# Designed miniproteins, single chains, continued (3): the designs that were tried, part 36

Each design is a single chain, and the fold is of that chain. pLDDT is the mean over its residues in the fold that is shown.

## One batch from the design tools (miniprotein)

Design m9309
Fold by ESMFold2-Fast:
Structure m9309 (fold): chain A 85 residues (1-85)
Amino acid sequence: MISEEEIEFITRNIRGTDPSLKPRRDGVVTAPELKEFLRVRLGLDVSDEEVNRIIAHYDEDGDGVLDLEEFLKLLLTPEEELRSL
């Protein structure tokens, strides 16, 4: 599981503590990006169907992508619960 300190660090880096990121791209995680993040950072090999289910669960806006707040909610969820969605 990702700690709250790691979540805060990720949030700060995405929200513009990294000067290489543009504001339009700072807060959006797409399904392919989420799948790669789960694979590389958490070691979770999830299917495209599972990624779409995870996004649908956290996507409060219904736009098919995760904003920063929705992504942080996902990162607070235990890996086993992510697999059972």
Scores: mean pLDDT 62

Design m9310
Fold by ESMFold2-Fast:
Structure m9310 (fold): chain A 68 residues (1-68)
Amino acid sequence: STLDDDPEATIAAAEENFKKALEAIKKGDFRKAVSLAVASALLLMAAGKSELALEYLKEIEKAMEEAK
């Protein structure tokens, strides 16, 4: 199948972007945080992990509200 080797790398990239988004929130860089969170969610959806993408977006939303 096409991209059989890619899902693990795609998920790892999504996890990296998610961690960077959380760090951006802690630094008050909400624009960067949203950009990284969206990139992470899109990568997870591309890997067929839409539920995990929604969970990550919920965590980002919570972290952003807590930072206000």
Scores: mean pLDDT 80

Design m9311
Fold by ESMFold2-Fast:
Structure m9311 (fold): chain A 60 residues (1-60)
Amino acid sequence: MIVVTEEFESVEAAIGAALRAIGEDPEAKVKVEGTTVTLTAPDNAKGRAAAEAVREAGAL
């Protein structure tokens, strides 16, 4: 199981990251609290892609 927590500069950025993650793996569990996004995904190709999408969005 992959768990990624990332802090964003705005609520809009956090929501955008969450939507990208769901786009990579529709079964991923995403929690958005203000500017913080927490993703829980299976440790497989789709779950890893969803986790990387959140991490990359936070790094940009």
Scores: mean pLDDT 79

Design m9312
Fold by ESMFold2-Fast:
Structure m9312 (fold): chain A 79 residues (1-79)
Amino acid sequence: TLKQKVVEAMNEVLSKYGKSFNPFSRSRSKKQIEPRQIAMLILHEKYGLSHQEIGDVLKVSKKTSINAIASAKKKGFDK
């Protein structure tokens, strides 16, 4: 399911970067922003989810998904 893929991406962020977050939270705290951006990148590149699917499962706009993934890539999390 899409929610299962989100949980798996969250676990990868925790395992690789030591950062936990609630992917379904609407919190705009700095501690949530970066891990969530990395999780969106994993969902898009590893799990093949579209920006629309990421937006729908995380309850954000398609543009928010696009911008979050672009930010994660600029920070070097795509390597």
Scores: mean pLDDT 75

Design m9313
Fold by ESMFold2-Fast:
Structure m9313 (fold): chain A 60 residues (1-60)
Amino acid sequence: MQEELDREVREALLLIKAAIIVKYSENPEEAQKIADRVLELVREGKFDEAEKLLNEAMNK
């Protein structure tokens, strides 16, 4: 029950972060590839890998 809610919340947060990276990125091509990769990882249930990828992109 709470596990499903946490999963949906994490999914929403990852999508929001991906949108922010695309909007504020100085390299839109890289941002699009990262967003696509994040969506693939989320669909596979690899939320920790998706978060790591987003954090690395935001720190560039």
Scores: mean pLDDT 73

Design m9314
Fold by ESMFold2-Fast:
Structure m9314 (fold): chain A 70 residues (1-70)
Amino acid sequence: MIEEAEEEVRAYAKELAKKHPFDLVKVVEEVTARVEELSRERGLSEVQTAQLKLIGQSTAAKEIIAIQKA
């Protein structure tokens, strides 16, 4: 289900941001790769894949900003 994929992508993005809080490019690249993997595994549409990429990238950026601000 798309909602399960969204939660998985958000969790993965937060985990990566905690491991690499000063490397936004690396976190975004790895989140994008994970989304593409999930898209292939679950047979997601191009629109669903784009939505997950935006969710993952947005979550990663927000988490990194929160970590750096703390």
Scores: mean pLDDT 81

Design m9315
Fold by ESMFold2-Fast:
Structure m9315 (fold): chain A 103 residues (1-103)
Amino acid sequence: MDAEEYNKKGKELFEKEEYEEALEYYRKALELDPNYAEAYNNLGKLYFSLEAYEGAAALYEKAIKLDPNYAEAWKNLGEVYEKLKKYEKAKEYYEKAEELEKK
C-alpha cells in the first residue's frame, strides 16, 4: 500500500469505530509520507474522538502548517478549543475556516 491507500483504510476503520486499527493505518501513512496533511487531520479526528484534545490540537496544527488553506483542519481546531472552553480562539479558527471555504 502507498500512503494514500493507508490513509483511506484508516478512514474506513475510523468510521467503523475501530480506533486502534485506524491509528495503526494512519501511522503507516505518515511513515511513508511525513508531510501528508490529510493524514494528520484524520489522526487528529481520532484523538478528538478519544477526548485527547491537546493531542488533537497538535495534529490539526501540523496539518495547517503543511497546508494553511486546509479549511477542515481549521474548523476541527476550533472544535478542540470549544472543548477546552477557549471560546474566543475557537471563534477565530472557525472564521478562518469559513473564509477559506468562500474562495
Scores: mean pLDDT 88

Design m9316
Fold by ESMFold2-Fast:
Structure m9316 (fold): chain A 71 residues (1-71)
Amino acid sequence: MEELWEEALEAAKAGDLEKAKELAERAAEEAYRYLVEVEGLPEEEARRLAEEALRRAKAELEKLVAAVKAA
């Protein structure tokens, strides 16, 4: 999870928003599996948390790419 998020940040810093979003989506899917399989959260709650985290992650990646393009 953290490794994929770190790769997403690196892609965003390089201006590759599509790759950054793809990596963030993969990180969110791994987070969902971890929450269900390791932490034992109900699937509905785990999915909601993963979707919320992904939404926030995509917004931050879009801001980062915009800042890089503006510089």
Scores: mean pLDDT 80

Design m9317
Fold by ESMFold2-Fast:
Structure m9317 (fold): chain A 82 residues (1-82)
Amino acid sequence: SAAAREKILELTKEAFRELSDLVDEVMKKRIEAKRAEREEPGSERAKEAREEYERAVEEMKRRSEELTKRLKEEVAKIEAES
């Protein structure tokens, strides 16, 4: 139905916005890691910033997988009810 397609499109847009926010967070951590390494190479700050960036990348991967699974499950429910 047209209503089902509209709902699927809106869910897809919401998932895309959430993924965009995750990418923004990773980019912020990447910028800080590069800045810390440039300003204080080999320092504890540079090490912590790099570890934080690596954690943000892993979190993004995990959240992206959960988002994809959630989107697939919600789409399947809409299709089953249509």
Scores: mean pLDDT 85

Design m9318
Fold by ESMFold2-Fast:
Structure m9318 (fold): chain A 75 residues (1-75)
Amino acid sequence: MTPEERLAEAKARYDEVMARVDEVEKQDPALGKRIRGAAEHARQTAIEANKDLSPEEVEARAYEAATIAAEHLLS
C-alpha cells in the first residue's frame, strides 16, 4: 500500500466514523462532544509522534488514530 492509498483509506474510514458521531451527537450531545474531543486529542498526539514522516503519512496516521479513538467510544 502506498502512502497515498493509506491516506485515502484513512480519510474514508474517518468520514464514516464521524458521520456516526454526528448521529450520536443529535441523540446525546454530551457524548458526541466527548467522542469528538477524544478523536481530536488522538489526532494531535499522532501528528506529534510522527513528525519525521512524510506529510501524507503523518495525515494518514492522524486520521487512523482519530478513527480508533472514536470507534472505542462508539462501542
Scores: mean pLDDT 85

Design m9319
Fold by ESMFold2-Fast:
Parts: C-alpha cells; sequence; structure tokens
Structure m9319 (fold): chain A 59 residues (1-59)
C-alpha cells in the first residue's frame, strides 16, 4: 500500500531471481529475505509470503 511495501516486494522478487540464476547462494537469498521480513514486521501477510519464498529456495 505504501511505496516502501512496493519496493520491498520488488526487492524480494530480485532476491529470488538471483538465487534461481545462481548469482547468490540459497543461504544468502534466505538471509536477505529474512532481513526484509524484519523490516515489514507490521505487515504479517507479507512476512508470511517472504517466509514461504525463503522455504521454497531452501528446498
Amino acid sequence: SSARVYEALVEAGRIVQQVKEGKISPEEGVRRLEELARELADFPGLVALLREQAKWIRE
């Protein structure tokens, strides 16, 4: 709903894409997604989405 939320979702997509392309490790991708989730703690639905993305790239 805010520009910050939009920017965070774009950044999450970039992190996932970088892991898929082998540009960063799955461990680094998870770490960055968890940092992003901490910044979005006031939005529990977005935190849940980011944690699902982190679980997916761990597998």
Scores: mean pLDDT 78

Design m9320
Fold by ESMFold2-Fast:
Structure m9320 (fold): chain A 60 residues (1-60)
Amino acid sequence: SPLKRIYRDEILLAISAAEQVDPELAEKIRKLYDEFLKSTDESIIRKIANEILELVEKAL
């Protein structure tokens, strides 16, 4: 879906930024991103994406 693609692109940018500032956060986000990629349920996809983005917004 277009929404999943938009979230994916934003998450990848967030991972790159986090790796430079907080490697532990970056590792946590990478694990969540892997779950995001494996998910086919739209509700689960949105939940994981929002969790990743909230973590990045608070830390970066």
Scores: mean pLDDT 79

Design m9321
Fold by ESMFold2-Fast:
Structure m9321 (fold): chain A 74 residues (1-74)
Amino acid sequence: SKEKAIQYAQEALEALKNGDVDKAIEYLSLGKIQARPISPKAAEYLDEAIKAAKNGDVDKAIEYVQEAIEELKE
């Protein structure tokens, strides 16, 4: 659902801000599954956030998660 996709993306954003990258990747993966049937573009942003987080680029991961949330709210 859209609400679940947004909820998981927001949980991932908090995990990234708290430095819990592993937890963030878990929430991003769950958010991507929920986002995919609603907004393929939001799912792509969440996938890019996972890649950035795995690469240690927390700032870029946060940026992508925020873009995904904005896309899901439209």
Scores: mean pLDDT 87

Design m9322
Fold by ESMFold2-Fast:
Parts: C-alpha cells; structure tokens; sequence
Structure m9322 (fold): chain A 75 residues (1-75)
C-alpha cells in the first residue's frame, strides 16, 4: 500500500505521461519485481515512502496488494 499523497502524485504522473503508463503496465503484466516497479516510480514517490514500500514488498501479500493498486491507476 502507498500513501494517499503518493497515490495522488502517481495518478497525476500516469495521466500526464502515456509512456510511464505503458511502462508500468508492461512491468505489471510481466510480474516484475518490487525493485523494478519502485525504480520506475521513484521520481513520483517520497524517499520515506520508497523505503517503507521496499520493506513492505518483502511480504508477498503486500506486494500483491501494491501491484493491484497500481493496476487500478491504469484503468
């Protein structure tokens, strides 16, 4: 799970950058690692949230929820 502030920033970034949306969709469709996904999103997420998400993503259930949330942003 990401913070509401970071989620909003990601929604705006995806809306304004079709190439970012395309790359994110490709990573999600290929079941990319948390590190690959977070690396793509790094410019749009706070440093504190990135550290938190890396720790949370070590749990497969939390990683699954994170990926599902990102897919919703692409709809």
Amino acid sequence: PISEEDRKRLEEAIKNDPELAKKLKELLDNQASAEEILSLLEPYISEESLKHLREVAKDPLHLGAFRAGLRELLE
Scores: mean pLDDT 78

Design m9323
Fold by ESMFold2-Fast:
Structure m9323 (fold): chain A 97 residues (1-97)
Amino acid sequence: MTATAESAVSAPAAPGETVTLSVTLTVPEELGDAVVTGVLMGRLVGSDRWTVRAITTSEEPVKAGETVTLTVTATVPADAPGPQEYRVVAVATSLPA
C-alpha cells in the first residue's frame, strides 16, 4: 500500500538558479510505519516531458498517522537549454510487518 502527495509546479527557474520546493504528506494509520520518498521532477518550460532530477528517501521510518514535510533543493544546470519548471511527488511505502 502507498500514499502520495504532490507539490505545486514551481515558477520557471533560469540556468544556474536554485529552486526549493516542499511537500507535506501524512502517513495513513492503515499504512502502518512507512518509508517516505520525495521525487523531484523537472521539465523545460513549454515541454510536456517531465524527467526525474533527484530522489530523496527518509533515513528513518515515518510512523503511522505522522505528518512529514519533505524539502527538496535543486540547482538548474548552467548548461540547461532554457528555464526549467519543477515539482515534487512524495510517496509513502508501507514497511513489512
Scores: mean pLDDT 79

Design m9324
Fold by ESMFold2-Fast:
Structure m9324 (fold): chain A 79 residues (1-79)
Amino acid sequence: MSLEEKVKEKMAEIEELVRKAVEAKRQKDYKKAIEYLKKAKEKMEELLKYLKENNAPQHQIEATEQGIKELEKLIKELE
């Protein structure tokens, strides 16, 4: 119950940051887009730590690790 609620809340925060990054990119504000993606990555890393500490299913841990790698690639593409 508390685990699922916290994961949902963290994912909503990450999704909002990614949306803001996409909007900044549309406005050609690449510095702002990078800032939002870096914040999203930090939140995703916090989520990964939380999942590991609460013995979340391995597939959920792996999906979160992959999400972090994809955010890192997007940041590098904009730098």
Scores: mean pLDDT 84

Design m9325
Fold by ESMFold2-Fast:
Structure m9325 (fold): chain A 75 residues (1-75)
Amino acid sequence: MLEELEEELKKAKSLEELLELALRLLRLSENKEIILRGIGLILRLIGLLLDNEESEEVIEEEKKELLELIRKEKE
């Protein structure tokens, strides 16, 4: 359910939560563009987690990208 995913995204406060939501989007999507961009986002989130680069600014940037992908999937 894409609406639940969008609501959970608005409440997400960590890169780990964003990673779980991105993985859920990939399980729901059959769109090649969304899948490729979602994989790119997941790899970026993993890199940020490994580098301990979790800041409010970084979380908000990645939230915006994931929100765009969720909105594209709804179209």
Scores: mean pLDDT 81

Design m9326
Fold by ESMFold2-Fast:
Structure m9326 (fold): chain A 78 residues (1-78)
Amino acid sequence: GNMEAEKLLEEAKRAYKEAVRALKEGDYEKAIELAEKAIELADKAIELSTDKELILEAEILAGLAGIVLGVAKLLKSK
């Protein structure tokens, strides 16, 4: 069953939303931490799922979280 993968994807979506908020608020350390968490949770959802739609959604989310991570790291390095 994909129940565990679905829960991980929902947790990843939440972490991503919080990462974007932290980035907008200038909390770059929190944005990095939450973006990394979103990627890890999305990757676990991919590993546990055989559902093509869930895998695609998790891959897109991991990519978006990767962009947030990159921007946050760049802004923190100043």
Scores: mean pLDDT 88

Design m9327
Fold by ESMFold2-Fast:
Structure m9327 (fold): chain A 60 residues (1-60)
Amino acid sequence: SKEKKKEFLLKELEKSDLSEEEKEEILKLIEEGKYEEAMKLLIEIEIDRGMELIKEAVAK
């Protein structure tokens, strides 16, 4: 159901280490009912941050 998707996204967002600006952008998508876009954006930000951390760790 859409309610379960919204609750899942809100829980993941709360657990994430995203910036306040990134969280606000995702929350706007959730408010608009664009759950797939919200999920995709959240994953893309997490992947990008993970890649930066891996690059830093590998370099030193």
Scores: mean pLDDT 77

Design m9328
Fold by ESMFold2-Fast:
Structure m9328 (fold): chain A 70 residues (1-70)
Amino acid sequence: SLEVEIVERAAERAGLSPEEKELLRRLQEASLRGEEVEASEEEKRLGLEAAGRVRAALTEEEREAALAAS
């Protein structure tokens, strides 16, 4: 989806590691499917931190596009 593509580009700009990108993707995919992901409290915390870094890397235009897609 457009939202996923926006997040992937922002994650690259935010300098996420391959492990952080995979964790974020795993958590996001589970959320989109309405499933509970099997993740430790530490993985959930790391995922939240990675999501925060992605959010900080989003441009105003990308933020508006993501809101329009939701």
Scores: mean pLDDT 73

Design m9329
Fold by ESMFold2-Fast:
Structure m9329 (fold): chain A 68 residues (1-68)
Amino acid sequence: SAADERRALNHLRAFARYMASQGASREEILAALRRLLDDWAARLGFSPEQRARLEAELERIVEEIEAE
């Protein structure tokens, strides 16, 4: 659902911010976000299309965190 996708996106942002606070590189953050998305998509029953939409947001999430 759109609500599940939004919740996943918010958690991905929170995790990215946490990793950045620990000194992780952009590449390390992106790799970790992709892994987390895979785990959550499986757990929440996301379709391939829903997963692809969230994956497309990962670059933007990292850019937003780097701008902070």
Scores: mean pLDDT 80

Design m9330
Fold by ESMFold2-Fast:
Order: sequence, then C-alpha cells, then structure tokens
Structure m9330 (fold): chain A 100 residues (1-100)
Amino acid sequence: VLPLLERARELALKAAELNLEAGNIEGAIKAVQAAQYLALAADYARQGNLEKALEYVEEAIRYLEEAIRLNEKSNPEAAELARRALELAREAAKKIREKL
C-alpha cells in the first residue's frame, strides 16, 4: 500500500500548488491537510500499525473530497489531481482493510 499512499500524497501536493496559483487558499489548505494525513498513514503502515494507517487514510479521503468540492467550478485541473489522489487513497484503504 505504501506506493499508493506516496503517489496519492504527491498528487494532493500538486493539487495544493495549483490551488495556490489560482488564489484558492481554502482548497490549497484542504489538499495540504490530505497530504499530511497520507504521510501519517504511510508512516504507520511502515510500522505495521494498519489500524492507525487506515484511520489516517480515511481522514485524508475526507479532506480530498472537500478539496474536490472547492475546486470543481474554479480549477478543474486541481480538482482532477485531487480526484486521482482520492482514487489511490480509496484503493489503499481497501487493501489495508483486507489485511486487518
């Protein structure tokens, strides 16, 4: 699951960058928060703490959904990056649940 979490984090950070360039500060904050939770999920997954990893992936999913909602009309490119990050985060959550 680590490559999925790392790729999702990378996409969330790119979405945040595009939001900042567009002046969408709230969307950028949500994308950064998602990236932070994905980093925490990856750290706990490396430690073998899959329950904590899942908890933080689920928080990241919530923030990615908010980032998408804030960007759909104003920045379609940032919204698309956040959607791809969300897909990878959901796949990671599924794989973690299968190991629990």
Scores: mean pLDDT 85

Design m9331
Fold by ESMFold2-Fast:
Structure m9331 (fold): chain A 69 residues (1-69)
Amino acid sequence: ELEKINQKILEQLREELKKWEEQQKKKLEELDISEDEKEELKKKLEEELERTRKAIKEYEEKLKRQIEE
């Protein structure tokens, strides 16, 4: 049961991250700026997303270790 709860929490976090990513990318596309500026902002967004995904993965691994015998 606890394992299933942790799995659902992690799924929700990943879904929230995906929604946030989609919203940020949409905002970037709607900005009246140059393609070069959009690429720079997309690169910064991807770097932030990678850090967040890494943190979620580390949290997932920590939770798995806590619930396994």
Scores: mean pLDDT 76

Design m9332
Fold by ESMFold2-Fast:
Structure m9332 (fold): chain A 50 residues (1-50)
Amino acid sequence: DIDEGVREVAIATAISVAKSLGIDLSTEEGKKKALSLEGVTNSMLLAIER
């Protein structure tokens, strides 16, 4: 199960990674890239907790 705190951290981390990659979060293209990074980051955070 995904804890709400883990989900929130995953979203924040995905935004940080998107910004470091130069992805513009004000555009629809940037938002789509950030969303894909959110999914990957969430999976990685769940794996690290174990």
Scores: mean pLDDT 64

Design m9333
Fold by ESMFold2-Fast:
Structure m9333 (fold): chain A 55 residues (1-55)
Amino acid sequence: MLTPEQRATLDALLDAIRRELRAAGWSDEQIDAFLAEARPTLERLIAEGRLTVEP
């Protein structure tokens, strides 16, 4: 289970990826499918403290 801070980090990363992929010409359906596949890996890395977000 992610902490509220880890959940906020995950949500921010997902939003950033969605924005970049949309700018690159991806459809919302393609972005949603990609993020659904990526989410478990991102959650694991955040929970392990191995994924850092540099502002």
Scores: mean pLDDT 77

Design m9334
Fold by ESMFold2-Fast:
Structure m9334 (fold): chain A 125 residues (1-125)
Amino acid sequence: MHKEELLEIAEELARLGAYELAARMLYIAYLESGDERFREKADEIQREGAKEDPSYKPINSPEEALLSLFDPRLEDFPLEKLRRLAELLRRGAEVAEEAGMDLLATALRNEALRLEAIIRRKEAA
């Protein structure tokens, strides 16, 4: 149940154009769970991201995802998409916590806080 929910959240992030964020969260889920489905889906999302944006730089290993969920392209996303991304990251953190994926849960919470700060800044401008 929780693993399927994390896969669905990553799919929704990718549909919003947040390919790097989606792939990075799935690589962390793979490292914590050992479930190859997360790695396979992350690799798929990276390939789709590279097709949509030639400037997209795929990560070379799952371990690189541990350094950051940061996607610089998110700064320029419309407010509506940023709010949806923050909501999905919050939901993902709760699901990851329930699944015992503490590293993923922490990473998703930190990225949600970063996006919420961007949203507040854009609303104040």
Scores: mean pLDDT 82

Design m9335
Fold by ESMFold2-Fast:
Structure m9335 (fold): chain A 60 residues (1-60)
Amino acid sequence: MIEVEVELKNIERAIAAALIAIGEDPEAKVKVEGTRVTAVLPDNEAGRRAAEAMRELSEE
C-alpha cells in the first residue's frame, strides 16, 4: 500500500487532493483534516498516480 500525507495551503486545495485520490482510485481511503490530507492507496498504477498528483498539488 502507498501512504501519502500532504499539507496544503488552503482547504480548497485539500479538497482537490482528496478528490484526486478518490477519483483516480475509488479504493483509496482518504481523510481530510482542514488543510491536511491523508490517503492510503492501493499499490497499483492508479494509486501511484494519485499519490504523485497529491504531492505535486501540495507544492503549489
Scores: mean pLDDT 75

Design m9336
Fold by ESMFold2-Fast:
Structure m9336 (fold): chain A 84 residues (1-84)
Amino acid sequence: MEEEAIEKIRKLLREAGAPESDIEQVVGVARKMIEAAKAGNKSEAASYFTALGLLLTALVIEHGIPPEVAREILNIVKEAMEKV
């Protein structure tokens, strides 16, 4: 379920110390990516996946989020997309 994946992403970022505004931005992109995948728009989903990767990389560099948390978030979104 999409909402379960989104809540897990929020929890991981919050526990890692990400600012709430950055958490909402990551969640927004993840939600759009899952929606694009459900709609069968592979090119749009790939675009959002790239945007999500860049946002997570920025959080690792700028806010000290562990790279393993960024990888886990990407895996959560990939699994949510595969269930569609």
Scores: mean pLDDT 81

Design m9337
Fold by ESMFold2-Fast:
Structure m9337 (fold): chain A 83 residues (1-83)
Amino acid sequence: MSSELAKAAVALAIEAVALEFEGRTDLQPAIDSLRKAIKAVNEGNLEEAKEYARKAMEIARQVGDDGLAALAERFLKLVEKEL
């Protein structure tokens, strides 16, 4: 895993915890997909990570959380670069 991808994964993990602390249950499906994407990267499954990151990004956009959507998009692009 690149240092850039690792930093993006950490940023996503921090945002997920922050959103749960804020009680953003409307984003729970995005948070769950994001955590699966990070796990897939840690396990070396970049194709699975790409799919979960895309799902998280789409849900965040549908809910209107531009911050989470931007973080998920950056992570997705970094995963795609390593494929």
Scores: mean pLDDT 83

Design m9338
Fold by ESMFold2-Fast:
Structure m9338 (fold): chain A 56 residues (1-56)
Amino acid sequence: MEEVEKLLKEAQERLQKAIEEGNSDEAFRIQRAIDKAKYYISQGKVEEAIKLLKEA
């Protein structure tokens, strides 16, 4: 849980930066990864969420 929470925060920070830089494609990619990771966490698939967030 601690690792995935840190990765979620880092992904959200990267998302905000991509939006501020006007990189819409990157922002959309990161947002999709965050949404999918949250879904995996809700299913108890924490390791899959961690792997996905590390890519984002």
Scores: mean pLDDT 80

Design m9339
Fold by ESMFold2-Fast:
Structure m9339 (fold): chain A 69 residues (1-69)
Amino acid sequence: DDLELRILELLSERPLTARELARRLGVSQSTVSRHLQRLIARGLVARVPGSGLYALTPAGLALLEERRR
């Protein structure tokens, strides 16, 4: 999904909360949360323990770099 690629791009800059992602993407927080769960299931994004932050994994970075080639 284009939205999932945009999430990976934003997370490549720094860890962000679902609320911050929703604001930057112009979508609802529930929409972002659904896509984040899919990205987590694929190992491309991880929750930061003890925080509301989501972080790009090495696999997520590799996918993002590949999709831009």
Scores: mean pLDDT 84

Design m9340
Fold by ESMFold2-Fast:
Structure m9340 (fold): chain A 75 residues (1-75)
Amino acid sequence: SMATLVAIAQEAADLLANGEVVEVDPAALERALADVAAHREARVAPRGGNAAKVSDEEVREIVRTTVNAVILAAR
């Protein structure tokens, strides 16, 4: 759910604030952006059967990488 994505993103931000710096690589940034685009497309798609499911584990990894990418891009 969207609420779960937000919670995971906040957890990632807390880890960064606690000094557990996550590594960001340009190649990983491109992949993260592609994954986010795919996720956004799945969200905008018709709800019919809700077939585009992603496990919380996968979502967590994508969100973590995306938060990293956003931090790098904001600089």
Scores: mean pLDDT 53

Design m9341
Fold by ESMFold2-Fast:
Structure m9341 (fold): chain A 95 residues (1-95)
Amino acid sequence: MSREQFDLEVEAALAAMELAIVKREAEHYLSQPDIDKEKLEEILKRANEVKTRLEGLREQARSLPASPVTEQLLRFLDDGLAEVDELIKKLEEAL
């Protein structure tokens, strides 16, 4: 594993943690009977920031030599992008 590969894996893990936090906050506010639009707009902004980070990391990972580790990282990033896209859609539908 190269240093570049290791750094990308760390950044991907941090982005995934941030996505998990944003998703949990979204689920909490979306479950309430009264919609807090200001809070949902804040969460939507953060979800879009996570999406931008994941897209950047995916582009960097795609530039790496093909290997099982790079393939696993790309799957991890693709899964995260799918989750954030679903979250963004759900938040936009609530606003």
Scores: mean pLDDT 85

Design m9342
Fold by ESMFold2-Fast:
Structure m9342 (fold): chain A 79 residues (1-79)
Amino acid sequence: DELAEKRAKGEELRKKGAEAFEAGDYETAIKYYEEAAKLLEDDPVKKAGALYEVGKAYEKLGDFEKAREYHLKASEALK
């Protein structure tokens, strides 16, 4: 099942993003979370979670405009 495979890969990338975020590597966390959001496009709740985590990582980098953009994208994913 290609859909199940995509979701499993998306969740694995979210885990790698969380590990990078916890290590303070916010640029790497953003890359993993963005790819996870793409793979989780068909799951609004999980996609929104990944987009929200991208926003949090941008906040840690001081990029508040990008953080706001991704928080809005996360909200839109739930509509």
Scores: mean pLDDT 87

Design m9343
Fold by ESMFold2-Fast:
Structure m9343 (fold): chain A 60 residues (1-60)
Amino acid sequence: SMTFTFEFSSEEKAQEVAETIRRQYPEAQVEVKGKTVTVTTDLPIPVAIALALRLIGESL
């Protein structure tokens, strides 16, 4: 299992990103705490990296 934690500019953005992840990767465990989104996944490494890059892209 791999765990990724990302902080966003607002709680609304964090929730939107979390919902997008839940929709696209329903097998991933997604937790939202204020502006922070934590994703725990057993997905193959390349898919997990792609997911992490997508989250980072949303922060830029």
Scores: mean pLDDT 73

Design m9344
Fold by ESMFold2-Fast:
Structure m9344 (fold): chain A 64 residues (1-64)
Amino acid sequence: AAAARAAAREELRAAVAALREAAAQRDGHEPAALREGAEALARRARAVGDEELAAEAEAIAAEV
């Protein structure tokens, strides 16, 4: 349980970092799709109890 939760958080953190890079590049990315992805990651982060990661994903959604 704890190991699975840690692995899920690590995977989500990598996904948020990749999304942040995609949002920063802007060219070739549809803003609506990036925002939807960020909102989905925020919900998943909250589901695993990572409030800091959820806040980061929500910030990306607000920026896009």
Scores: mean pLDDT 76

Design m9345
Fold by ESMFold2-Fast:
Order: C-alpha cells, then sequence, then structure tokens
Structure m9345 (fold): chain A 75 residues (1-75)
C-alpha cells in the first residue's frame, strides 16, 4: 500500500529527527527539530486514520502532546 509505504518513510524520518534532537545543544535548532517532528506526527496520524489504525493514531496524539510540551519548555 502506498499509504503504508509513506507512513513507514515518515516513521523513519521521525526517528532520525529524534536522534538529532538528543545530540543537539543549540536551543534554536532544538526548537526547529521539534516543530518538524510535530508536522511529521500530524501527517502520520492522517495516514493512520486513513488506514483504520485507530490505536496508532491515538499513540501519535500522545506523542504529539509530549513534543508540544517539550517545545513550550524551550520557548
Amino acid sequence: SALLEEFRKLMARAQELAEQFVKETDRQQQIQILQQMIELLDRMKELALQMGMESAAEGLDRTRKLVEQRLKELQ
């Protein structure tokens, strides 16, 4: 499925950004990474809902809230 392939690609990108965030020491760059992660999580949730993956969509919502909280702490 093209949707599943896109989802897996975005998941790999999200993992890459998470690894970059852990290594990043610059606050402005950390903010940029977290903003990019929110965009990826939103797209992944859309794909999960289109595929009927309700549990995955709920997990993505929880992850988004954690990323938003971390972003607020940096601002």
Scores: mean pLDDT 89

Design m9346
Fold by ESMFold2-Fast:
Structure m9346 (fold): chain A 58 residues (1-58)
Amino acid sequence: VPRVRLEVLDAAGRLLASVDVPATPEAVAAAVERLMAEAAARAGVAPEELTVRITPVP
């Protein structure tokens, strides 16, 4: 199955976390929820202040 790279960025565009996951809606949704929660906790910001960038893995 194809993969995508999920990257969590702060308001300044700084990369906080990344993971490669299968390009299925279920895997992407679960990974986004987990990664954003972890990044928000580590950075001390609300999840709504973060952006997720999704790119195809070559």
Scores: mean pLDDT 79

